# Ledger of designs, part 106: designed miniproteins, single chains

Each design is a single chain, and the fold is of that chain. pLDDT is the mean over its residues in the fold that is shown.

## One batch from the design tools (miniprotein)

Design m3681
Fold by ESMFold2-Fast:
Structure m3681 (fold): chain A 80 residues (1-80)
Amino acid sequence: SLERAREAIAAAEASTGERARELLREALRHLAEASGPEARELARRAADIAARLAGAETDLERQIELSVLLLQAAVLAVTS
């Protein structure tokens, strides 16, 4: 739901590391089923979180995962 996406985004913004990645994945799952201006705004925030986490990551596999999540969030920000 959109409310679940908002809660997960807020929690991810306040978190780092594995917990932030888990919350970001949860938020994107909820956003995939949502549409409208609020969903697009939350997707933009998800993209910002993914970029922040990718910039702090040193493990290549996790950097690739975060890049995929960033692209998913960016698509939702323009299509939702």
Scores: mean pLDDT 86

Design m3682
Fold by ESMFold2-Fast:
Structure m3682 (fold): chain A 92 residues (1-92)
Amino acid sequence: MEEGEKLVEEMRRLTEEAIRKAKELQATLDPKEGLEKAAEVLEEAVERQRELLEKLQELGKEDPEVGELGERTMLEATRRMVELAKEMAEKV
């Protein structure tokens, strides 16, 4: 469980950091450039989260609750990033 919890915390940290950076880029750059750079940051975060989710799913083979926690964390991250992307698209 401790190993799974650490991976989940890393996923959450990556999501928070990516969202913060994307919002800063949107606030400081021209709308189109801000959207492009924010998209790059979010895409990188998704790839890193996918790697962490794969590790959580591997742990979930022995503990299904760890796998479910990883899936919920990824769903939460995806929803937050989609909401941000919608907000950014409306401002361009």
Scores: mean pLDDT 80

Design m3683
Fold by ESMFold2-Fast:
Structure m3683 (fold): chain A 106 residues (1-106)
Amino acid sequence: MTLEEVVEVLAKLEDLSEEELRELLRLGAELRDRPVEEVEKLLKDKSEEEKKIALLIIQFGALLSRAGVSEEEAVEILRKLSELAKAGKVEELLELLRKLSEEAAA
């Protein structure tokens, strides 16, 4: 997924209900040790746009679960990323994503 695609998807997160966001985050946490191709098979019947959105949230759920982030904190982080994406603050968005990836790897 390109940076432009990530920003576009994050900007659309406001259109998802909190319940849908939480369900996808939980799925990511449960499937965190599974290959992405297996996760993609679960989304086969979704549109390409819906698939990209769901995959991004699922991947974030897996990443944040590895970093020890709670579901409540994960929702707040995704909302912050969405705000940065909508504001066009791509530099700040990239810095936050890098920090989250480093915390998950440690």
Scores: mean pLDDT 75

Design m3684
Fold by ESMFold2-Fast:
Parts: sequence; structure tokens; C-alpha cells
Structure m3684 (fold): chain A 69 residues (1-69)
Amino acid sequence: SLEELKEEFREKLEEIQREGVRMALEGRTDEAERIAKEKIEELKKEFKEKLQSLGYSEEEANRIIDELL
């Protein structure tokens, strides 16, 4: 369902944020920022595809993802 996908998106976003904090604590701050940006873009693409598979248009999928950020 849409609600389950929204929950999954939030959980994965939190995981990316936790990993970024861990890497920053290791002194890898610049790397952490770059990797977090890359992973967030991958997460957006993944969920856009999942939303489209549920019958949402590309425009609708992008709007839903933007609202979760």
C-alpha cells in the first residue's frame, strides 16, 4: 500500500542518516556527505519505480517522494 511504502521510505532514509553520522564520527565527513547524497538519490529512484508499479504517474510519484523529504 502507499502507507507501507511511505513507512519503508522513512525507515531507509533514517538508515542513510545513521550511516552518515557513523562515518562522520570516523573523521570521514566529506565522504559521508557525498555518499548520503548518492544514497538519497538512489532511494528516490527506487521508490519512484515502486510507486509507478502501483499505478501512479511519474509526476505523482515525484510529488509523493518530495513530500516525504
Scores: mean pLDDT 84

Design m3685
Fold by ESMFold2-Fast:
Structure m3685 (fold): chain A 68 residues (1-68)
Amino acid sequence: MSLEEIKEELEKLLEEMMSDPSVSIEEADRRVLQFVMEKSRSLSQEETDELLKYAEELMKKMLEKRKA
């Protein structure tokens, strides 16, 4: 699986969690962390760093939307 495919999966995961008001920010953060940790086992250091940065950007966007 390519890094771009993994990023797309992460984005869809966050969109699903954003659409479900029963999913807390804490639960979302936990699920994102688990996703990144699992994928990092198959990724290079550079790919893992890029995925982590992308995940942080998506989580920030989610937090801003939920706080509004």
Scores: mean pLDDT 78

Design m3686
Fold by ESMFold2-Fast:
Structure m3686 (fold): chain A 88 residues (1-88)
Amino acid sequence: SNVSAALNSEGTKEALKRALEAVREAETPEELSAAIGAALSTIGSAFDAGLEGEKKGLSDEESAELGSRAAEEEMRRGLERLEEVRAR
């Protein structure tokens, strides 16, 4: 399915791997919360991209690309939020 392709895309997997590394390195409850939030937001963005691909009648390959892009962008924003927490 388009959603499954988006969630199992290489970009989504790499973004989640980075989120798990951020969770593992968290030193404060605030950092842990930000890292978990980044992981959940990344999953949500990839899922939404998959749903959008399904609505547009895209292929699984196109939905995987859309999901990878969405996951990468959301994880980038999540890491920026984590850096803001660390700077405090």
Scores: mean pLDDT 86

Design m3687
Fold by ESMFold2-Fast:
Structure m3687 (fold): chain A 74 residues (1-74)
Amino acid sequence: IDDLLDQIRQRLLSTYQEAIEQKLSVDEGVQRVQSLTDELVQELLDQGLPDLAQVVRAMGDYLIQKLAEELAKQ
């Protein structure tokens, strides 16, 4: 479980970092993180891990908010 959560965290953080580094638009950056978050949440729900799905949704929502703030500064 910890290894799975770490892998998910790394994927979300990598997507966040790439959006910042590539100086994506707010809409494009948010769309990338949102799409990945939705896919990961659905996979966890399909595996019967709803508590982890909630954690991943919260992580994605937090990163989307932070990404929008950072990209808006550019």
Scores: mean pLDDT 82

Design m3688
Fold by ESMFold2-Fast:
Structure m3688 (fold): chain A 86 residues (1-86)
Amino acid sequence: MEKEYEELKRRLLESMRAARERYGAEATLERAREILAKMPEMRALIPKAVEEGYDREEVEIRLRAIEEAAREALREAERELEEERR
């Protein structure tokens, strides 16, 4: 489970870093904020996912990986924008 979490988080973060290099820090910042704003709603859907046959722990780990990748990408985008203004 933890290995799966770390791998998923790494892949998601790499994808967001690639998007930042392609579309810029401002676009990445907006996208990360959008993902984070939707996290409570996505967590509220966990009971429905479990009803549909998904494992609760697996869904929770995936959501945690998405949230942490988005938070890290947000911090990196904010840092890049700070450096651009120097």
Scores: mean pLDDT 81

Design m3689
Fold by ESMFold2-Fast:
Structure m3689 (fold): chain A 97 residues (1-97)
Amino acid sequence: MSREQLEAEVYAALAAMYISLARKLIEKGGDPEEVARLVEQAIDMVEKALELGADPETVRRLVADVREVIQLMEEKGADPETVERLRARADEVEAKA
């Protein structure tokens, strides 16, 4: 495994952590805007993992998990503009995979 592949795995793990925190926060009735920031950080980590050569299936799985959190945010009354922006970012990352 190359150093870049190890870094890709670290960024993928960080993305999963941010996704997990965002999901738990929104499920507990946390502020959708704070959840949006965690989701943005998760997407940033997925994009970095992809740039470093992360496995496309891993990227698609993380994007699917991001989309589930965005759906929960929408159901909990998050701003529609924020929801659409986050979905667009997730779609862009998946398209690059």
Scores: mean pLDDT 86

Design m3690
Fold by ESMFold2-Fast:
Structure m3690 (fold): chain A 100 residues (1-100)
Amino acid sequence: KKAVEEEAEEANAEAGKQTSALLDRLRAIAKAGSPELALQARRTAGDLQAGASEASTLIMEGLLGSEDEGKRKTEEAKRIADDNAAAAQAAIAALEAQLA
């Protein structure tokens, strides 16, 4: 149980760090880019935050359930966080390329 709680805490902390780093990049694009780039950066930030919120909610729900449910929800949250981060990174890279 301690190990499951630690894995959930680490997953939530890692997702939070990843989201924060990607939001920092989006803020930089919004500051340096055109108004159109800033609007795209805001849309990407909204999508990123929505996915991060979903992953965090699943981790918290898992901690309140059985050990098996906790494992299942943590793995599901990790997949959502990974997919969300990959999509955000691809979008950010495209926006940064336009910043030249």
Scores: mean pLDDT 79

Design m3691
Fold by ESMFold2-Fast:
Structure m3691 (fold): chain A 74 residues (1-74)
Amino acid sequence: LGDTLAAGGDRLYAQGNYLSAGNLYEQAGDVYKKQGDLEKAADFYDRASRAYQQAGNLQSSQQMQQRSDQLRQQ
């Protein structure tokens, strides 16, 4: 599931649909976090942050960056 969401995010990002790409990357991060893969979860929250920033959604970008940083500080 996480890989499928990530692939969808990559496709949407390539199409310039940054908001939807951010949403799929965030969902991929959530899936990996639930599976205990905290490094993958942090990577996808970073990708979601960048996608949200490209979309102009700075609040969501900052929230995703904070989630990534928190997981990396374990």
Scores: mean pLDDT 85

Design m3692
Fold by ESMFold2-Fast:
Structure m3692 (fold): chain A 80 residues (1-80)
Amino acid sequence: ALKERIREGMRLEAELTGEEVSDEELERAAEEAAAYIASLPPEEQERILAMLDVQTEALRALLAGREEEARRIVAEAIAA
């Protein structure tokens, strides 16, 4: 579940930047990131997961051409 969330975020970022990344590289990077996050204290994990969800939502908005919405999503998360 966590690994899949991280991989999706990385995939969206690669699409937005036009970076050429293989599925195997994305899976490996997501596994490493998930293992690192799992090694952190629970409070840090919750904060990182919340940030990851915000980033994923903002990236989807950007890819859909909704730049204003993406900025609002990030601003609201920072204000919380």
Scores: mean pLDDT 78

Design m3693
Fold by ESMFold2-Fast:
Structure m3693 (fold): chain A 69 residues (1-69)
Amino acid sequence: MKEKILKLIEALPDPVLAAAFALSIIGHELMGDKEGLIKDLKWFLEDLEARGYSPEAIEIAKELIEEAK
């Protein structure tokens, strides 16, 4: 999971947005907050899909949601 979170961060197009999401997602993962992690990943996935951002980021987000369940 942690390695996939890093790949998701690397795939983000905006470095400021990437940093903000990285801190939120990694924070939830490190605290063992699977519910918060899934919630953040779902909101992020919806935003990526709506904007037509990187297909790689979308697929990694989907994999992380399934793995976190």
Scores: mean pLDDT 71

Design m3694
Fold by ESMFold2-Fast:
Structure m3694 (fold): chain A 68 residues (1-68)
Amino acid sequence: SVREELARLRAEYLELSDKLVEVMQKMIEAKRKGDKEAYEKFLTEQKKLSEEYLRVARRIDELRARLA
């Protein structure tokens, strides 16, 4: 059902939010330590997670609009 899909998307959205906070903290730590390779890896991961986060947010909004 649409409600079940929304529940799964909301759970995914929260999980992605937590992962974004974690990767940002790792980026800050890598930058502080001067670890350029680690920083670039986490920067790439952050970009991918941000794209997923926006995709999930958009899907939630679209499904909410269909229920209204």
Scores: mean pLDDT 87

Design m3695
Fold by ESMFold2-Fast:
Structure m3695 (fold): chain A 82 residues (1-82)
Amino acid sequence: MQKGEEIKELQEFLKGLGLYDGEVDGVLDEKAKEAILLFQKVFGLKEDGVPDKETIELLKEIKENPEKYRKQLNELMLLGRK
């Protein structure tokens, strides 16, 4: 299970999408877990609210190629904020 830098990157990403408004401290709270569950659901990953290897790898891929994932990112933002 990832902690520290990888979790901070995930928290910053989720804050950028408006799905998380807590601290970027590298530790998951309930709000971060809810945002991760939505991310996992939209991208077809296991929905356990835990940033596993697949979740972190996909996050890095999206950061490098956001245009490729634009449709899924729009869906994630719509579902997370209403």
Scores: mean pLDDT 76

Design m3696
Fold by ESMFold2-Fast:
Structure m3696 (fold): chain A 60 residues (1-60)
Amino acid sequence: SVVEKLLSDDEEVQFEVVRDYVTGRLSPEERAELEKGLAENPELKKRFWYLFFTKISKLE
């Protein structure tokens, strides 16, 4: 599950979920699972957007 990957202790596995979300590589079911997980868990939401802004969004 994408939520389990994002809850992993492996930052590379966590980042794979963020990358696949922004590149449109998640299935509709995986996207729905992730969006629900982010809505229900504020810590998970913080982790996701931290990885997005620090690893993907390094452009000005």
Scores: mean pLDDT 77

Design m3697
Fold by ESMFold2-Fast:
Structure m3697 (fold): chain A 65 residues (1-65)
Amino acid sequence: SSFEEAARRRLLEAARRHAGISDAEFDELVRALEERGPADLPPRLQALAARVEAALRAAREERAA
């Protein structure tokens, strides 16, 4: 629920910093995902989402160590 979403957002923020994206870029991606889902993202935002997901994996691996 909202607590789980807040925890996930915190981890995504860490991943964002690893990916080197701006707050504006991250907010644009989150808004687009909420409004239309991943299948309808323009290619630019799909590429950004892939970078965030790769950084999220890296952040999780660091926390698991």
Scores: mean pLDDT 70

Design m3698
Fold by ESMFold2-Fast:
Structure m3698 (fold): chain A 63 residues (1-63)
Amino acid sequence: SLAERNRRRVEESIERDEKEYEDAVKSGTLPAGLAPPPSEEERKARRERTQAWMDGVAARLAA
């Protein structure tokens, strides 16, 4: 249940970020360097790299 609560918070955070991003696009506040949407494989690879990096930082901080 704690893990599920954390997952839900992460999902809500992602939804918020996506909404803010869409609002920024609509208001023209977003910088002109818009990259094409990443593929599913690229998103998965990025998620794995971010997770590994976060785990590494947490391990170093705890050790």
Scores: mean pLDDT 65

Design m3699
Fold by ESMFold2-Fast:
Structure m3699 (fold): chain A 80 residues (1-80)
Amino acid sequence: SLEERLARLRELFEEAEKIMTEAHKKGVLTPEDAEEFFRLREELEDIEVRYKNGEPVPQAELDRLEARIRELIEKLKEKV
């Protein structure tokens, strides 16, 4: 379901946040990585609000957001 998918995306984003926090503590977080993280946060929050309001969320948008979150996680894991 869309609800279950959004829950999984939120969990994935929380993983990104934990790794980002570690990267920041180690002094290896770049401004570009931080900017991408905050953009992804805003996009996820927008999707969650639209879902709560009963608005349709395109599958392509969810697929793109998931791919970008996973890419950020992979990139940050290489630094920590």
Scores: mean pLDDT 88

Design m3700
Fold by ESMFold2-Fast:
Structure m3700 (fold): chain A 120 residues (1-120)
Amino acid sequence: PVTQLQQVIQQLENTRRLLERARELARKGSKEDLEEAVRLVENAGDILSQVIDTLRSLEPTLGKDVQLALNEAELARRLVSAARKRLRRGDSEGAVKLLGEAGEEVEEAIRYVERALSSS
């Protein structure tokens, strides 16, 4: 469980960095920047899916903080999917907003995983 939670933290931190980079590209708003942002967002979504699967497997054993992290990761995954659709439509402003919200949910998920890790 400790090793898996540490891996989840690293995956979520990588996801946060990918989302912030995608958000910067979305702000620039060129066709090439938006296409690159889509690739980063798809990678972030794939990592979040892996995190969600791991947290679901741990939740029955590790309890409430893992459940809260799972809820935030699932919300982040939905926001990431919505941001990808905005980027594909050329809606850079909508994408920037959704990517910011997704990043906040990823940060909250990290805090809950850290609490689970420290709580035995």
Scores: mean pLDDT 89

Design m3701
Fold by ESMFold2-Fast:
Structure m3701 (fold): chain A 83 residues (1-83)
Amino acid sequence: SMEENAKLAEKLAEEAEAFAELVGRDETLPPEVRARLTEEFRELSKKLREAAKKKASFEEVLKLGQELQALALRVGALREALR
């Protein structure tokens, strides 16, 4: 339903903002990379909040959720490479 889709989008937006905060304070990442990744998570959070407001389809919310997962995996891979 549109209500369930909006709730999912809002939850994913909160998760994206939490990732932005976590990455933003990660002193092991180079400053320019940290700034870029933080901005990418914040932009996804913004898109997810707008998806919730406009009552976007499940397909649109799912696509944004997949983008969030892909970005989180990229951060994990980068941390492994810096080890």
Scores: mean pLDDT 87

Design m3702
Fold by ESMFold2-Fast:
Structure m3702 (fold): chain A 81 residues (1-81)
Amino acid sequence: SAALARLRAEVRALLEAAGFSEARIRAAVTLAGITYAEGQGKSEEEQEKMLENLRKTLLEELGIPEDVVERIVELLREALA
């Protein structure tokens, strides 16, 4: 979808600007895309739980700083609205 393509591009641009490696960028973009796809058709409560799980994965598994993670989560919240 156009919304998914835009989300992937925005997450990539954010992480490139922050100086992350291509491998970390690809992993984060993939996770954001999966979360977006799975979040479609879910209740707002279920979407918030999925966004919280994404936040934890980006912080703990990919080592992305909290400020950058919050910006990614905001982009997904806007895309799911």
Scores: mean pLDDT 87

Design m3703
Fold by ESMFold2-Fast:
Structure m3703 (fold): chain A 105 residues (1-105)
Amino acid sequence: TEELLEKAEELEEKARELLEQLREAIRAGDVERAKELLDQYRSTVLQAVDLYVKAGEIDKAIEFLEESIEGLRELLEETTDPELKALLEDYIDLLESELKKLKEL
């Protein structure tokens, strides 16, 4: 369980770094890089959440997922590109669906 928690915390930090890079790409108008970073961010968040759940740390999984959703919502407010907006909305919906499942455990 300690090993799973350590790995989840490493992925959480990676997700925060990816979110910052994604914000920079959006602000620079680099749509292609933003799409790649957004996909990596989504994957990293879901991996960290899965590891927290496997470690029995459901509350930590919920808190991190809520933080991750808020981060994407802030990016959505800063995004003008319609394809990136649609992709951000889709990923927010996906993460909110996962959050609902965790809260029902």
Scores: mean pLDDT 88

Design m3704
Fold by ESMFold2-Fast:
Structure m3704 (fold): chain A 82 residues (1-82)
Amino acid sequence: MVERKLSEEELLAGLDEFFAMLDEVAAATPDPARRRTLIAAYLRLAMREISEISDPELRELALARLREWQARHYPDVPVPAL
């Protein structure tokens, strides 16, 4: 049998660490234009990495979490569709 739960937990933990890192980057970047540019670049990179996840359920979960976090914390930062 396949241990799907552990892989999902690892993915969610990785996303939480990524979001915490983005908050630290934002806090360390006092210029609002530069902060917006950096956050947008990291979100685009994350979208590309998530698109390479072979498991469709994990990919969908990761995309949903990324979009929810972006809408809640950085609604003014556009994330283009891939």
Scores: mean pLDDT 74

Design m3705
Fold by ESMFold2-Fast:
Structure m3705 (fold): chain A 68 residues (1-68)
Amino acid sequence: MSDEEIARKISGLTGVSLETALLAIELVREAGPGADSLQIGKRLSEETGVSLGKAVKAAAYARIALGL
């Protein structure tokens, strides 16, 4: 599955924009295996302005989809 397909799935599940979902995938890949979804979610929230709860969900779903 492409990163764009994963991003569309995350967007549909969390209500974040496609751009925010793509950034979540990028941040999860950068952090690597065992990354803390809360820490990634905080960074995502700060960079995009989405709520912390939505950002953490997006990061968690990205991590699961990437197998990390």
Scores: mean pLDDT 82

Design m3706
Fold by ESMFold2-Fast:
Structure m3706 (fold): chain A 84 residues (1-84)
Amino acid sequence: SSIPEEVAAAVDEGLKAAKEALKAAKTKEALAKAIAALLTAIGGAAKAKVLIKKDPEKLEEAVAEAERAAKRAIELAKEALKLS
């Protein structure tokens, strides 16, 4: 089982930002924000998968959920980078 390409793209963007922040983190504060970014991206992916599994017609809602999670993850990742 795979997720639709549109959802996967949004998830990948958030995960990429979070992973980069984790690699750069050199303080406890930066690490905490980077972990929050990672968990936010993973949570968004999980919610999107549940939406599609329950109703395949909810692709647009799943994409929107993944995109909202990715935006939040990117913001947290940027905050982590400022602390690094």
Scores: mean pLDDT 81

Design m3707
Fold by ESMFold2-Fast:
Structure m3707 (fold): chain A 79 residues (1-79)
Amino acid sequence: SRKLAEELLEEAAKSPEPKLLVARGEGKTILVAYDPAKGFRYAAVIDEEGNVELLEVSVPEPNLELAREMEKKLEELVA
């Protein structure tokens, strides 16, 4: 849900370090990637069928390493 994604983004923002967070709730998986220093934000919901819904994408300044880790994690969560 959007509320859980927002809570994960707030938690990620408490540390200056880039992070990749995963949480499960209501039969869905939420993936958040956030780099506070660069403003890189990504939030997606994956359902039990592997369908992905993008909640937030913002890339003022890219973090290519975090983006790569996020891509790998998303692939693992989908299939």
Scores: mean pLDDT 79

Design m3708
Fold by ESMFold2-Fast:
Structure m3708 (fold): chain A 64 residues (1-64)
Amino acid sequence: DEQEQQELQQLYQQAQERKKKVVEKLTKEGYDKKKAEEAVSDILAEDPLASEEEIYKKAKEKLE
């Protein structure tokens, strides 16, 4: 279904933007960039619709 494929691509792009913002926040706080990227990627793999705040909180828990 073309419509469903386009919607999935939009959700994926939005998730990438959230990932980028959360990784930037974590690196500004002094966390290692690679570890922050891995933590955020793991969270988005479990919940692709997680908000920036949810991703940030869960990633921080993984990095503690």
Scores: mean pLDDT 79

Design m3709
Fold by ESMFold2-Fast:
Parts: structure tokens; C-alpha cells; sequence
Structure m3709 (fold): chain A 61 residues (1-61)
């Protein structure tokens, strides 16, 4: 069970990193409001996933 929480946290950290990368990519090519909205959304999702991963790590301890 503890191992399962750690694996789940690792997956969420990976998803967080992908969302931060997506935010950066959209910001670099932002020529329209849509890309700025996508960048902001990815940043928010990245933060949320990072927080959830941290919680799971603490629960595993």
C-alpha cells in the first residue's frame, strides 16, 4: 500500500512536469489569446498535480 502511494505520486509528478512543459511551449509560440489561455491552464494543472503528489508522499510516510 505504501509503495502504491509512492508510485501514484511519481505518476502525478510526471504529469505535473508535462503540464509545465506545455505551459512553456504555449507561451513561447503565443500569438493569440488561445495560446495564452492554454499556457495558463497548463500552469494551473501542473501546480495542482504537484500538490497532490506531495500529499500522497506524506500519506505514504
Amino acid sequence: MKQELLRKAAVLYSASAINFAGSYFNEMIAKTPQFREDSARNLELGRELEEEARRLFEEAE
Scores: mean pLDDT 75

Design m3710
Fold by ESMFold2-Fast:
Structure m3710 (fold): chain A 71 residues (1-71)
Amino acid sequence: KKAEEIGKKARELLLKYLDLPPDIDSQIEFYKEMLKEIKTPEAKSRLYAAEALKAGNDPELQEKAREYSKQ
């Protein structure tokens, strides 16, 4: 179920980063900031996927992201 509080915080974080170019570093920072307030498996999965992409597709980080996305 959607938590209104979580949705509100996610929207505020999105607005903060709308002016930043959509690069991998900005995405990693966005997900790290989101995880301070929203500790969900989905958010962790997205952070690990972004970090794996920046690291040149590290298979360990990709597998970790996949495991969290299953939860």
Scores: mean pLDDT 61

Design m3711
Fold by ESMFold2-Fast:
Parts: sequence; C-alpha cells; structure tokens
Structure m3711 (fold): chain A 67 residues (1-67)
Amino acid sequence: MEEEIDREVKLALALIQLSVAEIDAKRRGNQEAVERIEKARDEVLRLGPEDVDKAVELANQAVKEYE
C-alpha cells in the first residue's frame, strides 16, 4: 500500500511539474514548448503508476527542452 501511494504521489508531482512549465511557456508565448509539454503530459497519463520512473523522466525531459 505505502509503495503504491508513493508511486501515485510521484506521478502527481510529475504532472504538476508539467502543468507549471506549461503555464510558464504560455505566459512567455512559447507555443512550441507548450506543444512539447502537452505531448509529454499525454504520455505520462498513458503510463500510470506502474511506470512512475519513466513518467518522471518524460516530465523532466520536456521541462529541460523548454529551458
């Protein structure tokens, strides 16, 4: 149970990180970054809690490509 909750929390944090980056990109008018972040968010949502490490990596990669 605790391990499952930890995975769900990590996934939620990854999604929050993507949302924050998306809002920042929109405020800067960087539509290309917004599109990349939205694509990464969709991939993260498809993976679910079982692939948390991959989800976090995808989120971090999308944010790094924005910067």
Scores: mean pLDDT 73

Design m3712
Fold by ESMFold2-Fast:
Structure m3712 (fold): chain A 71 residues (1-71)
Amino acid sequence: MIDMKDVDEALDLMEESIASMTENPLALKSVDLFRESRKAEAAGDLELAKQLREESRKLQEEAVKEIEALK
């Protein structure tokens, strides 16, 4: 069980900072999937790593399109 007040404040601040830099939540999800892909590769699951990397790339491309559409 975690101390919700302190952890929630820290996570909220980090989330706000990242969102402010990209202004796109899809970009944040893309980074998360890329990180998962790296973990899968380290675990020796190259097929899963390839799948996760492809999903990360899709979200990154969608994030770029969303940013362009908002211009």
Scores: mean pLDDT 68

Design m3713
Fold by ESMFold2-Fast:
Formats: C-alpha cells, structure tokens, sequence
Structure m3713 (fold): chain A 87 residues (1-87)
C-alpha cells in the first residue's frame, strides 16, 4: 500500500470504530459489533500496525478542528488497542 492508501484505510477504520462507539451508546449493540468486525477485517487484510495508525492520525489531525481532534484521538486509541489484541 502507498502512504496515501494506508491513510485512507486508517481513516475508514477510525470512522468504523467511531460509528461503533456511537451505536453502543445508543444501545445498538448488534450495529456496534458489525462495525468493529469490519474494522478488524480491514486491519487484518491490510496488515495495519500501531505505527501506521499513529502516522496516519497525525496527518488526519492536521486537517481537523480542535473539537474534531479530541474525537479522533479517542477512536484512534481504540483502533491501536484492537491491533494489539489481534497480535
């Protein structure tokens, strides 16, 4: 994968985790788990590492407002934990 392609995939994975957290907060546990399973699939298929997430997150953050940065930081931390659990 190119650097740009990796960033796009990490952005998708972060978005899926964010959507899962939102669904879980609303009591939609089935929807939350479906999003987390899709995130895990993308991590495995693209062999994403914690370093890939950290590098992509820095580039994503540079384009966001301070409020958006806080949300993305939390979602990105869950993605990093998900990768560690898959190892």
Amino acid sequence: LSKEEKIEIVERVIGLVGAARGAEADGNLEVAEAHREEARRLIRENKLTVEDVEEATKEIMSKLSDEEKEIVKEDAEEVKKMIEELE
Scores: mean pLDDT 83

Design m3714
Fold by ESMFold2-Fast:
Structure m3714 (fold): chain A 75 residues (1-75)
Amino acid sequence: SMQQALQLFQQGLQLRSQGNYDEATRLFGQASVLARNSGDTDLARRIGLYGRSFRLEQQGNLSDAQSYLQLANQY
């Protein structure tokens, strides 16, 4: 459901702030799938792009991370 998608997204953000990038990325993926299954494809894309941005940030690719974050904010 939409509520479950948002809860997983929030948990992912918390894990990212703790430096748990792999777990945060997994939760963002699950949240995106739940959002899509709830019919909110825009939210699903936003969460997915946000997760990709965080993976790029963890890899030190800050330029691409910023680009994905800007794309996410368009949804």
Scores: mean pLDDT 82

Design m3715
Fold by ESMFold2-Fast:
Structure m3715 (fold): chain A 86 residues (1-86)
Amino acid sequence: SAAAERMAGGSEEEVREVIYETLMYQIDNSLDQEGLLERVEEWRRELEKNRANISPELYRALTEALERAIEEIERRLKEGYKGKPA
């Protein structure tokens, strides 16, 4: 039971959540959102190149997390978000 939950969490659900949370933290803390967008898009392309070396489930989880991050960064760029108010 615990092993199955750990595999699910560490494979798809947990990896997606951890990556999404990490990306959200970086988006909130970054002053260079254009550079961050380029980096996330680069990671997405690298992920596609490494598709054969990644499980289909993990690949989908990573792709979804990266797509979500790209959409959020693009939205913030359109609104002129500058990061944390100082």
Scores: mean pLDDT 71

Design m3716
Fold by ESMFold2-Fast:
Structure m3716 (fold): chain A 81 residues (1-81)
Amino acid sequence: SLRERIESLTDVPEWIREELLREVRALEELTDLPEEERERMERLIEEAIEAAEKGDSKAVVEKLAEFGVIVLEFAVKKVFG
């Protein structure tokens, strides 16, 4: 699982691990999310994990930002229809 991959990360700053775990939790809590968007968000977490494993801090930040934008867009659509 994504959670197990994040928990197995070594030599990664704790805040990155915590942020990735928050994203997994956010995805688990988004029950109304379309399957296509869910798969895309799962892929972003996977890509962020891979970037973290490689020490690519820029890629990690970019993937975390992309995930955050999707969460925000979904939240806005849920409030405004």
Scores: mean pLDDT 80

